# Designs tried in a protein design run: designed miniproteins, single chains, continued (3). Part 21

Each design is a single chain, and the fold is of that chain. pLDDT is the mean over its residues in the fold that is shown.

## One batch from the design tools (miniprotein)

Design m8753
Fold by ESMFold2-Fast:
Structure m8753 (fold): chain A 77 residues (1-77)
Amino acid sequence: MEERREKRRARTKKLLETSKVPKEIQDLYLEIDDLVFETNEKIQKLYEEGKFDEAAKVATEAQRKLDELRKKIGKLA
């Protein structure tokens, strides 16, 4: 699992570097990528445990963080 995350992060960094995206915006996109990956893994584990209410709370909290990151990108663009 770590290998997949590291390869994904490396690909995203290379793409952003090639596209000449400002570093501050690159860092925000990488943070969004990490948040989505971590949230999906946590929700899947909670679903396997039958903790649907906890999964819903995790999804809601992640959505709030994602919205804040998108707002930061919008201010820098």
Scores: mean pLDDT 77

Design m8754
Fold by ESMFold2-Fast:
Structure m8754 (fold): chain A 77 residues (1-77)
Amino acid sequence: SKQQQKQKTLDEIKQIAQQTADELVSLGVDKSTAQSMANSIVKASQKALDKGMSPEQAIQAAKDSGQSQIDLTKKDK
């Protein structure tokens, strides 16, 4: 069902967001800050899915957002 597909997509996005948070922590970002960034990715992806973004596009956007945060953190250090 569409609801089950949305839930699976959100679960994948949560995994991507958690991997992003873990990477940020390994780069010296505070755990609370890294988790807030991860939560922002999940929230943005949920809104995008609610507005009709495809699962594949939402997953890719989450990966891109996570990578951007990691890249910015590396440049700031």
Scores: mean pLDDT 82

Design m8755
Fold by ESMFold2-Fast:
Structure m8755 (fold): chain A 93 residues (1-93)
Amino acid sequence: SLEARAAALEAQAAALPAGSAERARAWLELGKAYFELGRYEEAAEYYERAVEEDPDSPLTPEALLNLAHAYKQLGKDELAEEYYQKAKELALQ
């Protein structure tokens, strides 16, 4: 199930070294799992953790774009637009 997959990814992420690229990717994948479940608040939280874990990561534009999508689903349109613009700016760098 998607719920079992989310729980497994969370356990895997917790076991990875803090500040690692692997942990940043694990947070991103966990965010995607929660997004698939329609749990947009949790998805946003894990996408933010992915950005915070390694802000200079090549994954950061994807995490910011996914964060924008999560906020859009939550009806937070201004916040969604802000993160969309941040993702776009980094992708053009």
Scores: mean pLDDT 85

Design m8756
Fold by ESMFold2-Fast:
Structure m8756 (fold): chain A 60 residues (1-60)
Amino acid sequence: SAAREAAVARVDRAIENLDKQIEINKKLYEETGDPRYKRIIENLKKAKEAFEAARDALRA
């Protein structure tokens, strides 16, 4: 379905953006040791897991 493929593409873009944000915050945590970046990374990873689950559901 074209609609399903479009939905998957939107989710894939969201996952890609989350991966970029995780990478940035990992570097900031490595440089500063500030635990706020660790919390941000955890929240971003949870959001990524939710989008990956949504992607799998769209393909089921």
Scores: mean pLDDT 88

Design m8757
Fold by ESMFold2-Fast:
Structure m8757 (fold): chain A 65 residues (1-65)
Amino acid sequence: SEVLELEVDLAMAQIRLALGMPVPEAELAELEERLRRLEEDPSVPEAVLERLRADLERLRRLAAE
């Protein structure tokens, strides 16, 4: 599932930041593009998209610190 793959990748990026490892802007842009593609899929529930958007925004905030 593309949803599950994005959830795992977002979680792994958050873990890497918590360990002091950098997450490059190019990787954040790729995650954002993957989310945009899921937003175009009508089979993906809005509640799932809302959670993924929140996770990505949190990741971007953590990466900026």
Scores: mean pLDDT 86

Design m8758
Fold by ESMFold2-Fast:
Structure m8758 (fold): chain A 71 residues (1-71)
Amino acid sequence: SVEEAVEKARKIAEELTKDLPEDKRQYAIDTAEALVRAFAKATGRVLSDEEIERLAKIGVELGLTIYELEK
């Protein structure tokens, strides 16, 4: 399901950002979840674990970039 893909993305994002400050970490995690959810809904198919991992990593990078642009 979409929510299962989002849960996997959240766990990946949490691990990738475990040493970051809480506020910065939350931007990365929320963006990773949003990207995976959007892609799953747009494609209408079950995402592979590789796709979820790649999208979660892109989402983390984007979220961290947004955090820096807002500060």
Scores: mean pLDDT 86

Design m8759
Fold by ESMFold2-Fast:
Structure m8759 (fold): chain A 55 residues (1-55)
Amino acid sequence: MDMEELLEKALEALKAGDTLAAARYYLQASDLGGTPEASQRVADELNAAARELGY
């Protein structure tokens, strides 16, 4: 899986309430990114998903 696919799966897991699966996909996406900028993008995506789950 590429980083983008893993981010999609992390977001789907968060929306389903599976925080453990979301965390695993998040870590895999960060590892594949290989840069601090990619890791920051993954963090931003999860923060955005958390805000969306609030509505």
Scores: mean pLDDT 71

Design m8760
Fold by ESMFold2-Fast:
Structure m8760 (fold): chain A 71 residues (1-71)
Amino acid sequence: SMMDRFQEVFRTYDTDGDGVLDADELRRVLESLGLSPSDAFVADLLRAADGNGDGVIDFDEFVRFMRAFLT
């Protein structure tokens, strides 16, 4: 499923195993899904998805954003 693919890709680029993605890791995830994000796009995505302003997103925030973005 799309959810299983998101989980697989998220875990692949979560290099620290901390359950969150920073801007560089998020860029690589988006590239692996066939997107070509700019630095500005990744920053805007983090700002939109990051509910607590810590500069990273967790898996639930990532999935919520990706579902909205891909529909």
Scores: mean pLDDT 72

Design m8761
Fold by ESMFold2-Fast:
Structure m8761 (fold): chain A 82 residues (1-82)
Amino acid sequence: SAKELIEKGKKALENGDYEKAVQYFEEAVKLDPNNAEAYILLGEAYYKLGDKPRALAAFNRAIQLDPGNKKAVELAEKIAAE
């Protein structure tokens, strides 16, 4: 399930396994494409991997799905300012 993939991705992030985290979160958003939180986590994983353009794209997708999510807006603005 998408929930199980999100939990595996979070553990991969904690362990510094950023490529594995990206894989889990990419699969999670494929299963549940309207999950704004999963896109935020995917963006964080891309950012940790050093992929700023994909991180920004993921955060912008989260904002489109949930415009009230202040965390996604803040993270997108920080990357865009770099």
Scores: mean pLDDT 87

Design m8762
Fold by ESMFold2-Fast:
Structure m8762 (fold): chain A 120 residues (1-120)
Amino acid sequence: ADEELDAGHAAYAAGDLETAIAHYEKALELDPNNALAWLNLGLAYAKAGKYEEAIEYFEKAVEASTDPDTKAAALNNLGLAYAKAGKYEEAIAAFEEALALDPDNATSRANLAEARAKLA
């Protein structure tokens, strides 16, 4: 529900990641196809430095995404989580998929260049 996402966003902004996660999990209990709730759950885990869990939730966000913009955002964040975990080949693949959906995304282009530089 929107109320759970709003409460989760407020907790996330306050740095209360445990409360943010609880609200996003409740949103997903109400609608397990909510790509935005999966995306925000991944962002909360990434902010906590839990990149393996963030990867799992961003993969769920990609799967649940029904529009190219949400899917590109989920793929870009998946790539960032892979890069933070030191998985640069997987990061490159995710950023390339994000750019295929949104070729003009300057952030995804910059992230792709940085990930490629780690393997050069």
Scores: mean pLDDT 87

Design m8763
Fold by ESMFold2-Fast:
Structure m8763 (fold): chain A 95 residues (1-95)
Amino acid sequence: SKEEYLRGAAEAARGAAETARQVAEDPSNKQLAIKGIFLASVAATYAYLAGNEEAARLFKEAIEHLSRASNGDPEHAVRAAELAEQAAKLAEKGA
């Protein structure tokens, strides 16, 4: 049901935003960046299935910035955290 996707989207969104924030605090930690990419991918999928295309797009942008951060561009970690936080707020409002 749409309610099941909305619940899954909210839980995944919170996890993605929290991990992206941790990456912003320690951008040299590639393991955290990989975890952030995975959780943001899960969050994007749930947001899309819930019909929240805007949240899904923001999580996809966060993934691109997390990938750049993991390759030595720490400024992109901060941007990823901002995008993931915005996406999480939109996912929660969709519930």
Scores: mean pLDDT 82

Design m8764
Fold by ESMFold2-Fast:
Structure m8764 (fold): chain A 63 residues (1-63)
Amino acid sequence: SSKREEAERLLKKAEELKREGKYRDAQFYAGQAYILFLEAKDNVGAQRAMDLAAEASKLIREA
């Protein structure tokens, strides 16, 4: 679905932002991807996005 494709794009953007140390932006985009994966009924994609958002959230607190 187009929602799943958009979620994959947002997740890749979040992964790149995390590599750049932009943890707040990474958390935001991972959160957006999570919602879109849920709307697409892609539970595996939603879990990937949630894990990335949680990891980024931890890194914000460590920075």
Scores: mean pLDDT 88

Design m8765
Fold by ESMFold2-Fast:
Structure m8765 (fold): chain A 111 residues (1-111)
Amino acid sequence: SKADEAVELALKMISYAEQGKLQEAEDYLERAKKVAEENPDDPRAYLALGMAYYALGRYEEAVKLFEKAVEIDPDNPEAYQALAQIYRDLGDTEKAEEYEKKVEEIQKKKS
């Protein structure tokens, strides 16, 4: 699926970024962005792109993408987990705890 393509591109981007290969990371980021733009109703594409921006430390852009993912699929804990971590990194403990509670609530419904 196109969502699987976005995930694969995002994982490649993260791998190159972790290796300090920023030019290659940027290429994969642009490719992941294109897949998300071509699949605007697919929450998995936004989740993958959000993870890519988060890995680059681009937290404002990552937040917007994860917020789109939770708007489309509010039962997916992955986007809430990512939002909680970003707000922890930014020192916004209240927002981090709010998203952590949503993750716990979703996980309890699945168990």
Scores: mean pLDDT 81

Design m8766
Fold by ESMFold2-Fast:
Structure m8766 (fold): chain A 68 residues (1-68)
Amino acid sequence: SKKEKAEEVAEKILSVMSPKEKLELKEAIENNDKEKIKKLLEKAKEKLPELTDEELELALEYLLSLYN
């Protein structure tokens, strides 16, 4: 399902983030700071070049639903 794929992509993104970056992501999600969330996800994509823009969008929607 799309939800299962979004969760898998989100887990991959989180796995390449430092504890500090994970905290910044959580705070950005809680504050609905979409620009900061996007910047953090784009930084994670540099470590995961196989990740598509569609997969990033799915992960973003999943994370927003999880914390908001």
Scores: mean pLDDT 78

Design m8767
Fold by ESMFold2-Fast:
Parts: sequence; structure tokens; C-alpha cells
Structure m8767 (fold): chain A 101 residues (1-101)
Amino acid sequence: SLKEKVAKLIEEAIKILREQRETADEKTKKRLDQLIAELEKILEKVKLLLAHDSENYEELAELIKEAIRILDEALPYFTPEQKEKIEKIIEELKKILKEVE
């Protein structure tokens, strides 16, 4: 399902942010912790939509838009290699967004 794909993409993004956090300075770690917390809240909301077995595409679209915004804000904190991975996740989320709109 599209909801399952969104959940997996957000989970993968959180993993990448956590990996980037490990080598970051203290100021960057605090910013990444904030972004990770925001993504985890979005993931919980996506998982709630999964549990209800309804299509809820309007709510899913808003959650995808929020996830994309957070990931765009995270981009400056990544190494080039991790940035490419996050950009790919953003592209896949944008692709799903077009399908639910």
C-alpha cells in the first residue's frame, strides 16, 4: 500500500539522520535530534492511518508534505553520500504525493 511505502521511507530517513548524528558536532546533533523527533511524530501518524484500514489520502498527503519539508531542512547537515540517499527518499515521497493528489 502507499501508506506502507511512506512509513518505510520515513523509517529509512530516520535511520540516515541517526547515522549522520553519530559524527556531527554538538550544535548539529541538537538540530538533528529536533528533526528526528519531528519525523518520528509523522511516522506515528502514518502508522495510525495504516491501523485504520481507510484510504485517508488527504491526511496522508499532508504528512508526506511535512516529511519532505523536514528532510529538506536536514539536507545541509549531511555528507554528500548521505545527502544523495535523503534526496532519493524525497523524490520517492514526492512521487507518492502525486499519486494521492
Scores: mean pLDDT 86

Design m8768
Fold by ESMFold2-Fast:
Structure m8768 (fold): chain A 70 residues (1-70)
Amino acid sequence: MSKEDLEEIARARARALGEGLGASEEEIKELEEKMRELGAKAADPATSEEARKEAGKLLAEFMKKAEEEK
């Protein structure tokens, strides 16, 4: 899978999660940007495992924050 494919998948996941949680457009855009960067790192074999771990943590933190802001 190409770097561009992983970046796009990461952004799509971020937007779907943010929209599902009722997050603001600003919060969704910030999550998209961070996830896109991690998607790019996931395409590199040297950083792939760490990037996937960070992406999982970022999504979990975003979900927790969205619940706390209700």
Scores: mean pLDDT 78

Design m8769
Fold by ESMFold2-Fast:
Structure m8769 (fold): chain A 79 residues (1-79)
Amino acid sequence: NFEKGLEALRNKDYETAIKHFEEYLKENPEDAFAWAALGQAYFELGDYEKAIEYYEKALALSPSFSDAREGLEKAKKKL
């Protein structure tokens, strides 16, 4: 459930957010916003390599997605 993932992300429960976003993305693999949200959750956990991977997936689906582009640049600076 994407809504539950967003709620967990707002509550800084990043592991729960990841589980909900991964389950949602199995049914909705073209949702760029959900890939970016998954990237943000991994970024907040300090998994910068996975954050980069998922932000790049979001940008491949939606090249003009500014939040994903900003997240990608922030994650790259952590490596």
Scores: mean pLDDT 88

Design m8770
Fold by ESMFold2-Fast:
Structure m8770 (fold): chain A 60 residues (1-60)
Amino acid sequence: AAERAARLRRRYFELQKELIKKFNEDMKKVGNDIQKKMELATKYGKELAEERRRLEAEAA
């Protein structure tokens, strides 16, 4: 049980890390456009929530 949970958490962390890097690069590209930044935050937030849900389904 513990090993499976640790493996799923590591996988989620790796996916989160990749999404955060991509998000930060996109944020740099939009400069000071607050609306675009909010759109990016919403987009990447949804992607992270989807990945978390997939891992929760695998853990259940």
Scores: mean pLDDT 77

Design m8771
Fold by ESMFold2-Fast:
Structure m8771 (fold): chain A 70 residues (1-70)
Amino acid sequence: MTDDQVLALAEMLAEVLSKQGQGEEGQELLDKVRDALAAGDRAAAARHLAQLASKVPHEDIVEIVAKVMP
């Protein structure tokens, strides 16, 4: 995945969390993904992205992944 795709996934996952009433937690994890990508730490970005995904329904993850990674 490109860094742009990782960021797009994180932003869409954080938006789902916001709609679930977990907007603050979603924003915190999104900021951690952004910081990790800016530092070139792709492993940290992947960990925080996985934490975002773990809090989102599987059906929403599948739809988001299909939009970002065709």
Scores: mean pLDDT 82

Design m8772
Fold by ESMFold2-Fast:
Order: sequence, then structure tokens, then C-alpha cells
Structure m8772 (fold): chain A 81 residues (1-81)
Amino acid sequence: SLEEEIIRLLERAIEALKRGDLKTARELLDEILGLASQLPDPLLSTLVGDLVMDAIMAVNRGDLEGAIEDLEAAIETIRSL
């Protein structure tokens, strides 16, 4: 499903951030934003999109821990809805 694909990409982005691989993390986050916009539930699409945007902003500030927390929250949001 699209939800399962987004979760897999979120997990890969978290792993990239934990390694300090910011190039891979940014590429994955951009891909996730595109897929999240395609989610059929507008509430889920908005919540996941907002968390991923917050994670991108955190990465740009060098706040990798904050970015990981936002992406983990996105995974839990998808799993809960």
C-alpha cells in the first residue's frame, strides 16, 4: 500500500539521519513529501506532510534529533489511522 511504502521510506530516512548521511536523508524526505500528498485521506496527508516538513526544517538547522522525532511521529500517525 502507499502507507506501507511511506513507512519504509520514513524508516530509511531515520537510518540515514542516524548515520549523518544528510544527502540521502534529504532525497528521501523530498520523495516522502511527494508520496504523502497522494494519500487519499486528507487528514492523514496533512498530518504526515506537516511532520515531514518540520523534519526537513530541523535537518536544515542541524537538529538531527528533532528531525528523527518528527519522522518517528509520522510513522506512528500512519499506523494509528
Scores: mean pLDDT 90

Design m8773
Fold by ESMFold2-Fast:
Structure m8773 (fold): chain A 68 residues (1-68)
Amino acid sequence: APLPPPSPEEVERTRRLYREILGMTDEQIAQLLEGLRWLNMPLPDEETLRRIKAMRDGGLAEARRLAA
């Protein structure tokens, strides 16, 4: 069965996490949330977003090291 739609409070909490952890704009977050809803995927939790950020930041640090 498809996942129930998240509450407005859950959506707002997720928007804050994306802004704080990944630095995304509200428009980018809205597009991503619409995509997740269309694919019937759950909203990612804070731990998942922190892991994504850590991987992104690690890749950026490595890219800077190679460019030096």
Scores: mean pLDDT 70

Design m8774
Fold by ESMFold2-Fast:
Structure m8774 (fold): chain A 92 residues (1-92)
Amino acid sequence: GPDILAAANSLKEAGEKNGITVSVSISGTTLNVTITTSNPNKLIALALSLMGLELEGFSVTISLSGTTLNVTITAPSDADLLAALKSLKSLL
């Protein structure tokens, strides 16, 4: 809904301010994010933090390719998807 789109745009803006390029696409309750930064330690820290979401009932797939982290998160609901977007923003 509109709140999810606003959260996705907010995530992109937060990344931009911190020198991180973020691309977001959403399909149903599935969030696809690409995070690009020249700081490999930041990518590793983000990956480890996001893997913790599996303990909270999310399905999380993460792959690292060069300077880009590819993240797929499937949430059990729209509210959980919104929470995942806010969690991602806090890590940028």
Scores: mean pLDDT 81

Design m8775
Fold by ESMFold2-Fast:
Structure m8775 (fold): chain A 61 residues (1-61)
Amino acid sequence: MVPSPAERQALIQKAVELIRQGNKEVEEKLLELHDAELNGASPEEITKLEEELRELVEKAE
């Protein structure tokens, strides 16, 4: 199932906060997701990157 836009925004906000704290892995994954969206990657690839970002954020919390 595709995550809601609100869930995605919450994930990105948490990721940005972790990046401000110096979490390089979260920074690299967020940039990868952003680049994929800008380059028109498949919905499946974007979903995979969002799930990977969420896993990194949850691991850091």
Scores: mean pLDDT 78

Design m8776
Fold by ESMFold2-Fast:
Structure m8776 (fold): chain A 59 residues (1-59)
Amino acid sequence: DAVALANEAARALRAGDYEAAARHLAEATGWSFEEALALVRSGDLELLDRLLTRAVIEA
């Protein structure tokens, strides 16, 4: 469930667990783990928020 995965990604980000956030983001969006991890570590929170919102809407 993309909604559940997006929520878990958001929780992991809030906790500072970037690897868990990247894992959940990749599963929610269909991105590779490496792409999701690079995005999370880049600090582009606007793009990350857009992707999580899209995953929830498209679920």
Scores: mean pLDDT 72

Design m8777
Fold by ESMFold2-Fast:
Structure m8777 (fold): chain A 60 residues (1-60)
Amino acid sequence: SEQELLQAAEELGERYGVSPATAYKALKDAGRLSPRELAERYGISLETARAAVERYKALQ
């Protein structure tokens, strides 16, 4: 749900030092982009990008 995505984005942002808005965009794209593509598109670390992909899968 949207609420779960927003909560996940806030948690990722806090943990990895990324804005919740950037984390939210990365999380929404995590189902269609690789961790490398997410990192390049959003200027986030590969570690953060992998965390976003894992969190997205958990929300399926």
Scores: mean pLDDT 85

Design m8778
Fold by ESMFold2-Fast:
Structure m8778 (fold): chain A 55 residues (1-55)
Amino acid sequence: APLPDFSGLSLAEMVARLRELVAEYLKAGPDNEEARRQLIAASEALVDKLLAEDA
């Protein structure tokens, strides 16, 4: 499955998506590599967006 695309999402929308991915990861179990990979990609995209925002 492709990694989530966070292009064009607001910070609040990215947080909501990350929250849903956390819930899916917990539901799928800690050994689910696909869910883990998507969660990592989502968290990195959120951090990158936060660092790119002007103070």
Scores: mean pLDDT 70

Design m8779
Fold by ESMFold2-Fast:
Structure m8779 (fold): chain A 55 residues (1-55)
Amino acid sequence: SEEEDRLIDITLGVLEELEKTDPERAQKARDAILAYLKETNPELAERFEEKWKER
């Protein structure tokens, strides 16, 4: 949905900014979010991974 895509984009933007100053923390946060999404909404997890790769 548009709301889900917007939330992914916002989350990725925050993680990208964090990665510039603290890449280890950004990676841990990304991994935690992805793990949660894989358990609760696998389709959303896949879109999150795709967008992360395209950055």
Scores: mean pLDDT 81

Design m8780
Fold by ESMFold2-Fast:
Structure m8780 (fold): chain A 85 residues (1-85)
Amino acid sequence: AAKKLVEASDAIDADPNNAQAWNNLGNALKDLGLYPFAVEAYKEALKLDPNFVEARQGLIEAMTWPGIVVGEGEGVYEKELKALL
């Protein structure tokens, strides 16, 4: 469960400019249901590598998940999601 999170965190500590490590962190946070934190991790990966397809897919999926914000999830990420599509 948390093993991937620890591994990704260690990789970021070693090299905070590693886009793949940030993408792995986003995936681990999403697996734990921590979607707002997953969104932040994917955004950092895309900031480092704007062409990172996996990070873009993860970010879209995390932002479109209806469980992020009860009743307001769609509105909160409208501008961010529109910029990715």
Scores: mean pLDDT 70

Design m8781
Fold by ESMFold2-Fast:
Structure m8781 (fold): chain A 75 residues (1-75)
Amino acid sequence: MELIERLEEALKKSPMEAVNEIVRVYREADERFPPEVAARLRQKALEAIETIQKDPSKWKEVLKELIEFLREAEA
């Protein structure tokens, strides 16, 4: 839940804040989720960062996709 709240707050800020919170998700994945979910979450976080670096205009779209993945993982 805290990870989703941080990402939702990042949506109101900037691409740089979004990348910082996605990096935090990557670092905290193993502490918060089972190994299978943590591995998928780390992969999704890396893909999100790469997409924002290639096309910063997509940062909100990519961040929303990561938020939805986390909501499904917690359901």
Scores: mean pLDDT 81

Design m8782
Fold by ESMFold2-Fast:
Structure m8782 (fold): chain A 99 residues (1-99)
Amino acid sequence: KLAELVRQAADEIVHVLKTKPLEEAYKAAKNILDAVVGLLKKSPEATPEAVKIAEDTKKRVTELLKQAVDSTPEEGQKLREEAAKLVREGADRIVEALK
């Protein structure tokens, strides 16, 4: 159940990163990542490892998207693609770390 919510959140972030203007995508991704970290911290099913992976993923993704906002459109696109990959990889790792 918690694993499915994490996967759905990752799919939503990837979708906004591909379809929305960068500024909107950054805000949406940050909000969704904040919600996932908060959910994991409050969930009895979550392990300390899962929380750590979520926090690390949030930090790296928000850092890349912040760089993307200040980058050229071409570099911004590459950073968005890297962020989407980190989100997918992070979700897989969180799911593996859950009870």
Scores: mean pLDDT 85

Design m8783
Fold by ESMFold2-Fast:
Structure m8783 (fold): chain A 99 residues (1-99)
Amino acid sequence: MKKAEELLKEAEKLLKEAERKIKEAKKLISTGKPEDIEKAKKLLEEAKKLAEEAKKLAKEALSLIPDDDVESILRAIGLMLRAIGLIFEAELLLKKIEA
C-alpha cells in the first residue's frame, strides 16, 4: 500500500501539471501568433510526456494494490483514464495546429 500510494500521488501531480500545460497551450493557440503556436507545440509535447509517465505510474500502482482494495483500484483506473484523455487531447491539438 505505501509504495502504491506514493505512485498514485506522483501520477496525480504529473496529470495536474499536464492539464495546466494543455490549458496554457489552448490559450496560446487562440492568439494565432506564430511565436505563440510554437510555444503551444512545446507545451503540448511536454504535457503528452507527463501524461504518459502518469499512466505508467498508475498502472504500476494498480499492480501493487490488493484485490479487495476497491477504492484504490478505482483511483488507479481513474488516473489511467484521465492520462489517456490528456494524451488524446494533446495529440488532437498538435494535429490541428500543424494543419
Scores: mean pLDDT 87

Design m8784
Fold by ESMFold2-Fast:
Order: C-alpha cells, then structure tokens, then sequence
Structure m8784 (fold): chain A 82 residues (1-82)
C-alpha cells in the first residue's frame, strides 16, 4: 500500500505519469481502469462548465461511472500487492 503513495509521489500529481508508472510496474489492468476514469472525469468537468440541467445530469452520471472505475482499479491494485 505504501507502493501506491510512492507511485503517486513520483507522478507529482500528473495522472498520465501515474498511469504510465502503473503500466511499467505491470499493473496494466489497474492502469487501464484509471485511464478510463480520468477520461470520464474530464468529460464530466467539461459538461459541468456548460451549465445546462441536461449537461449537469450527464456530468453526474459520468462522474459516478468514473468513481466506479477508480474503485475497480484500487481493487485490482490491492489484489496485486496483497
């Protein structure tokens, strides 16, 4: 579990770097899940910026899906590091 903190510190808050480090370390499934989550989170933020009720509802759905993918990625990492 300290390994995740070390990888996050090496990434210096850069999500793309963090995903790349996960792939290099062999956590390819977790890296893919986190990449998908980051993409959905970015799209949700763009929709929130538009400010319509429909865009807000879609942003909430995408944000929820992104959180589910983050949870799955964390589960894969926990299983791998035990």
Amino acid sequence: MKLLEELAEKAEGDIEKFIELLEEAGFTKAAELFRRAAELARKARELEAKGTAEDKEEAERLAKEALELVAQGQEELLKAVE
Scores: mean pLDDT 74

Design m8785
Fold by ESMFold2-Fast:
Parts: C-alpha cells; sequence; structure tokens
Structure m8785 (fold): chain A 56 residues (1-56)
C-alpha cells in the first residue's frame, strides 16, 4: 500500500502509521494472527482488523 493508504488506515483505526505497517507485515506475512499482532502492539483486535480492511 501507499503511504497515503497507510495514513488513511491509521486515522480510521485510531492507530499510528507505524502500527498499521507493523500489523500489516505481521498478519499479511503470516507471522501472527490479527489477535496476536494486536496483543504485541498493545491495541485492540478490532482496531487492527479495521486498519487492514481500509488497506484492501
Amino acid sequence: PSREQVEAAARAAGLSPTQVSAARNLVEGGLLSIREAAELLGVSPSSVSRALRVLE
């Protein structure tokens, strides 16, 4: 995704752009589930899910 898409996802989910990029890399890369990535980043699973939906 572009920087603009990551920033839009961050605004929609209440996350930082860095947290969105980290969550995407962990989940889309198959390293962690949405729940596991949320726990690692200290955010809710629903926030991670919302951010990844915006990036689709």
Scores: mean pLDDT 81

Design m8786
Fold by ESMFold2-Fast:
Structure m8786 (fold): chain A 75 residues (1-75)
Amino acid sequence: HVGLEATITEVGKDTVRVDIGKPELRVGDVLEVLDPFTGERRGTLEVIKVYDDYSVARIVSGLVAGGDVVRLVEP
């Protein structure tokens, strides 16, 4: 759905965890990373694993931090 947003809860070297899972996200979904205070786009993620209450995404580009907002890119 348009406007689906979640939060980055953990940052690894090349992956992050986001606090949203099934059925809202699917493997292969693309997420924009946004600064939580300004809304500025900082990076891009690709979902690689989805669980019931969280998902794991690969860092495709840009900078990411814990607490950043992620937004689902429309298919």
Scores: mean pLDDT 79

Design m8788
Fold by ESMFold2-Fast:
Structure m8788 (fold): chain A 56 residues (1-56)
Amino acid sequence: SRSLEIFEKILELHEKGYSPEEIKEILEKELKIKLPEPYTEESLKKIKELLEKAKK
């Protein structure tokens, strides 16, 4: 789904060393995605769990 692909992109950027703030700006600028709040380490942890569940 669209949300899953967004989460995958977030984790990819995080693994490349981008900060949560930088990831938010990249997504908003390149994918025209509006994020209501900045990503935190807790948010990234939840995204990892969602990806694990979606991919088995």
Scores: mean pLDDT 68

Design m8789
Fold by ESMFold2-Fast:
Structure m8789 (fold): chain A 69 residues (1-69)
Amino acid sequence: MEALIEKAKEAAEELLEEARKSKDESRRRVLEGQALSLLRIVLGIAKIAKDEEAAAKAEELLREFEERL
């Protein structure tokens, strides 16, 4: 689970960087939504796996990313 959370964080960061560089508001919103969706999927996987530590980490990342948008 740890590697999945780390990769999801990296991918979400890349999507947000691309969003910040975009001049198209619609594309920016789509990329931001994709970043949040990635983290929500990982949170769902952690909950299904009953991995409380991973779920807490994924929830923390979601809050952090939502605050940055």
Scores: mean pLDDT 81

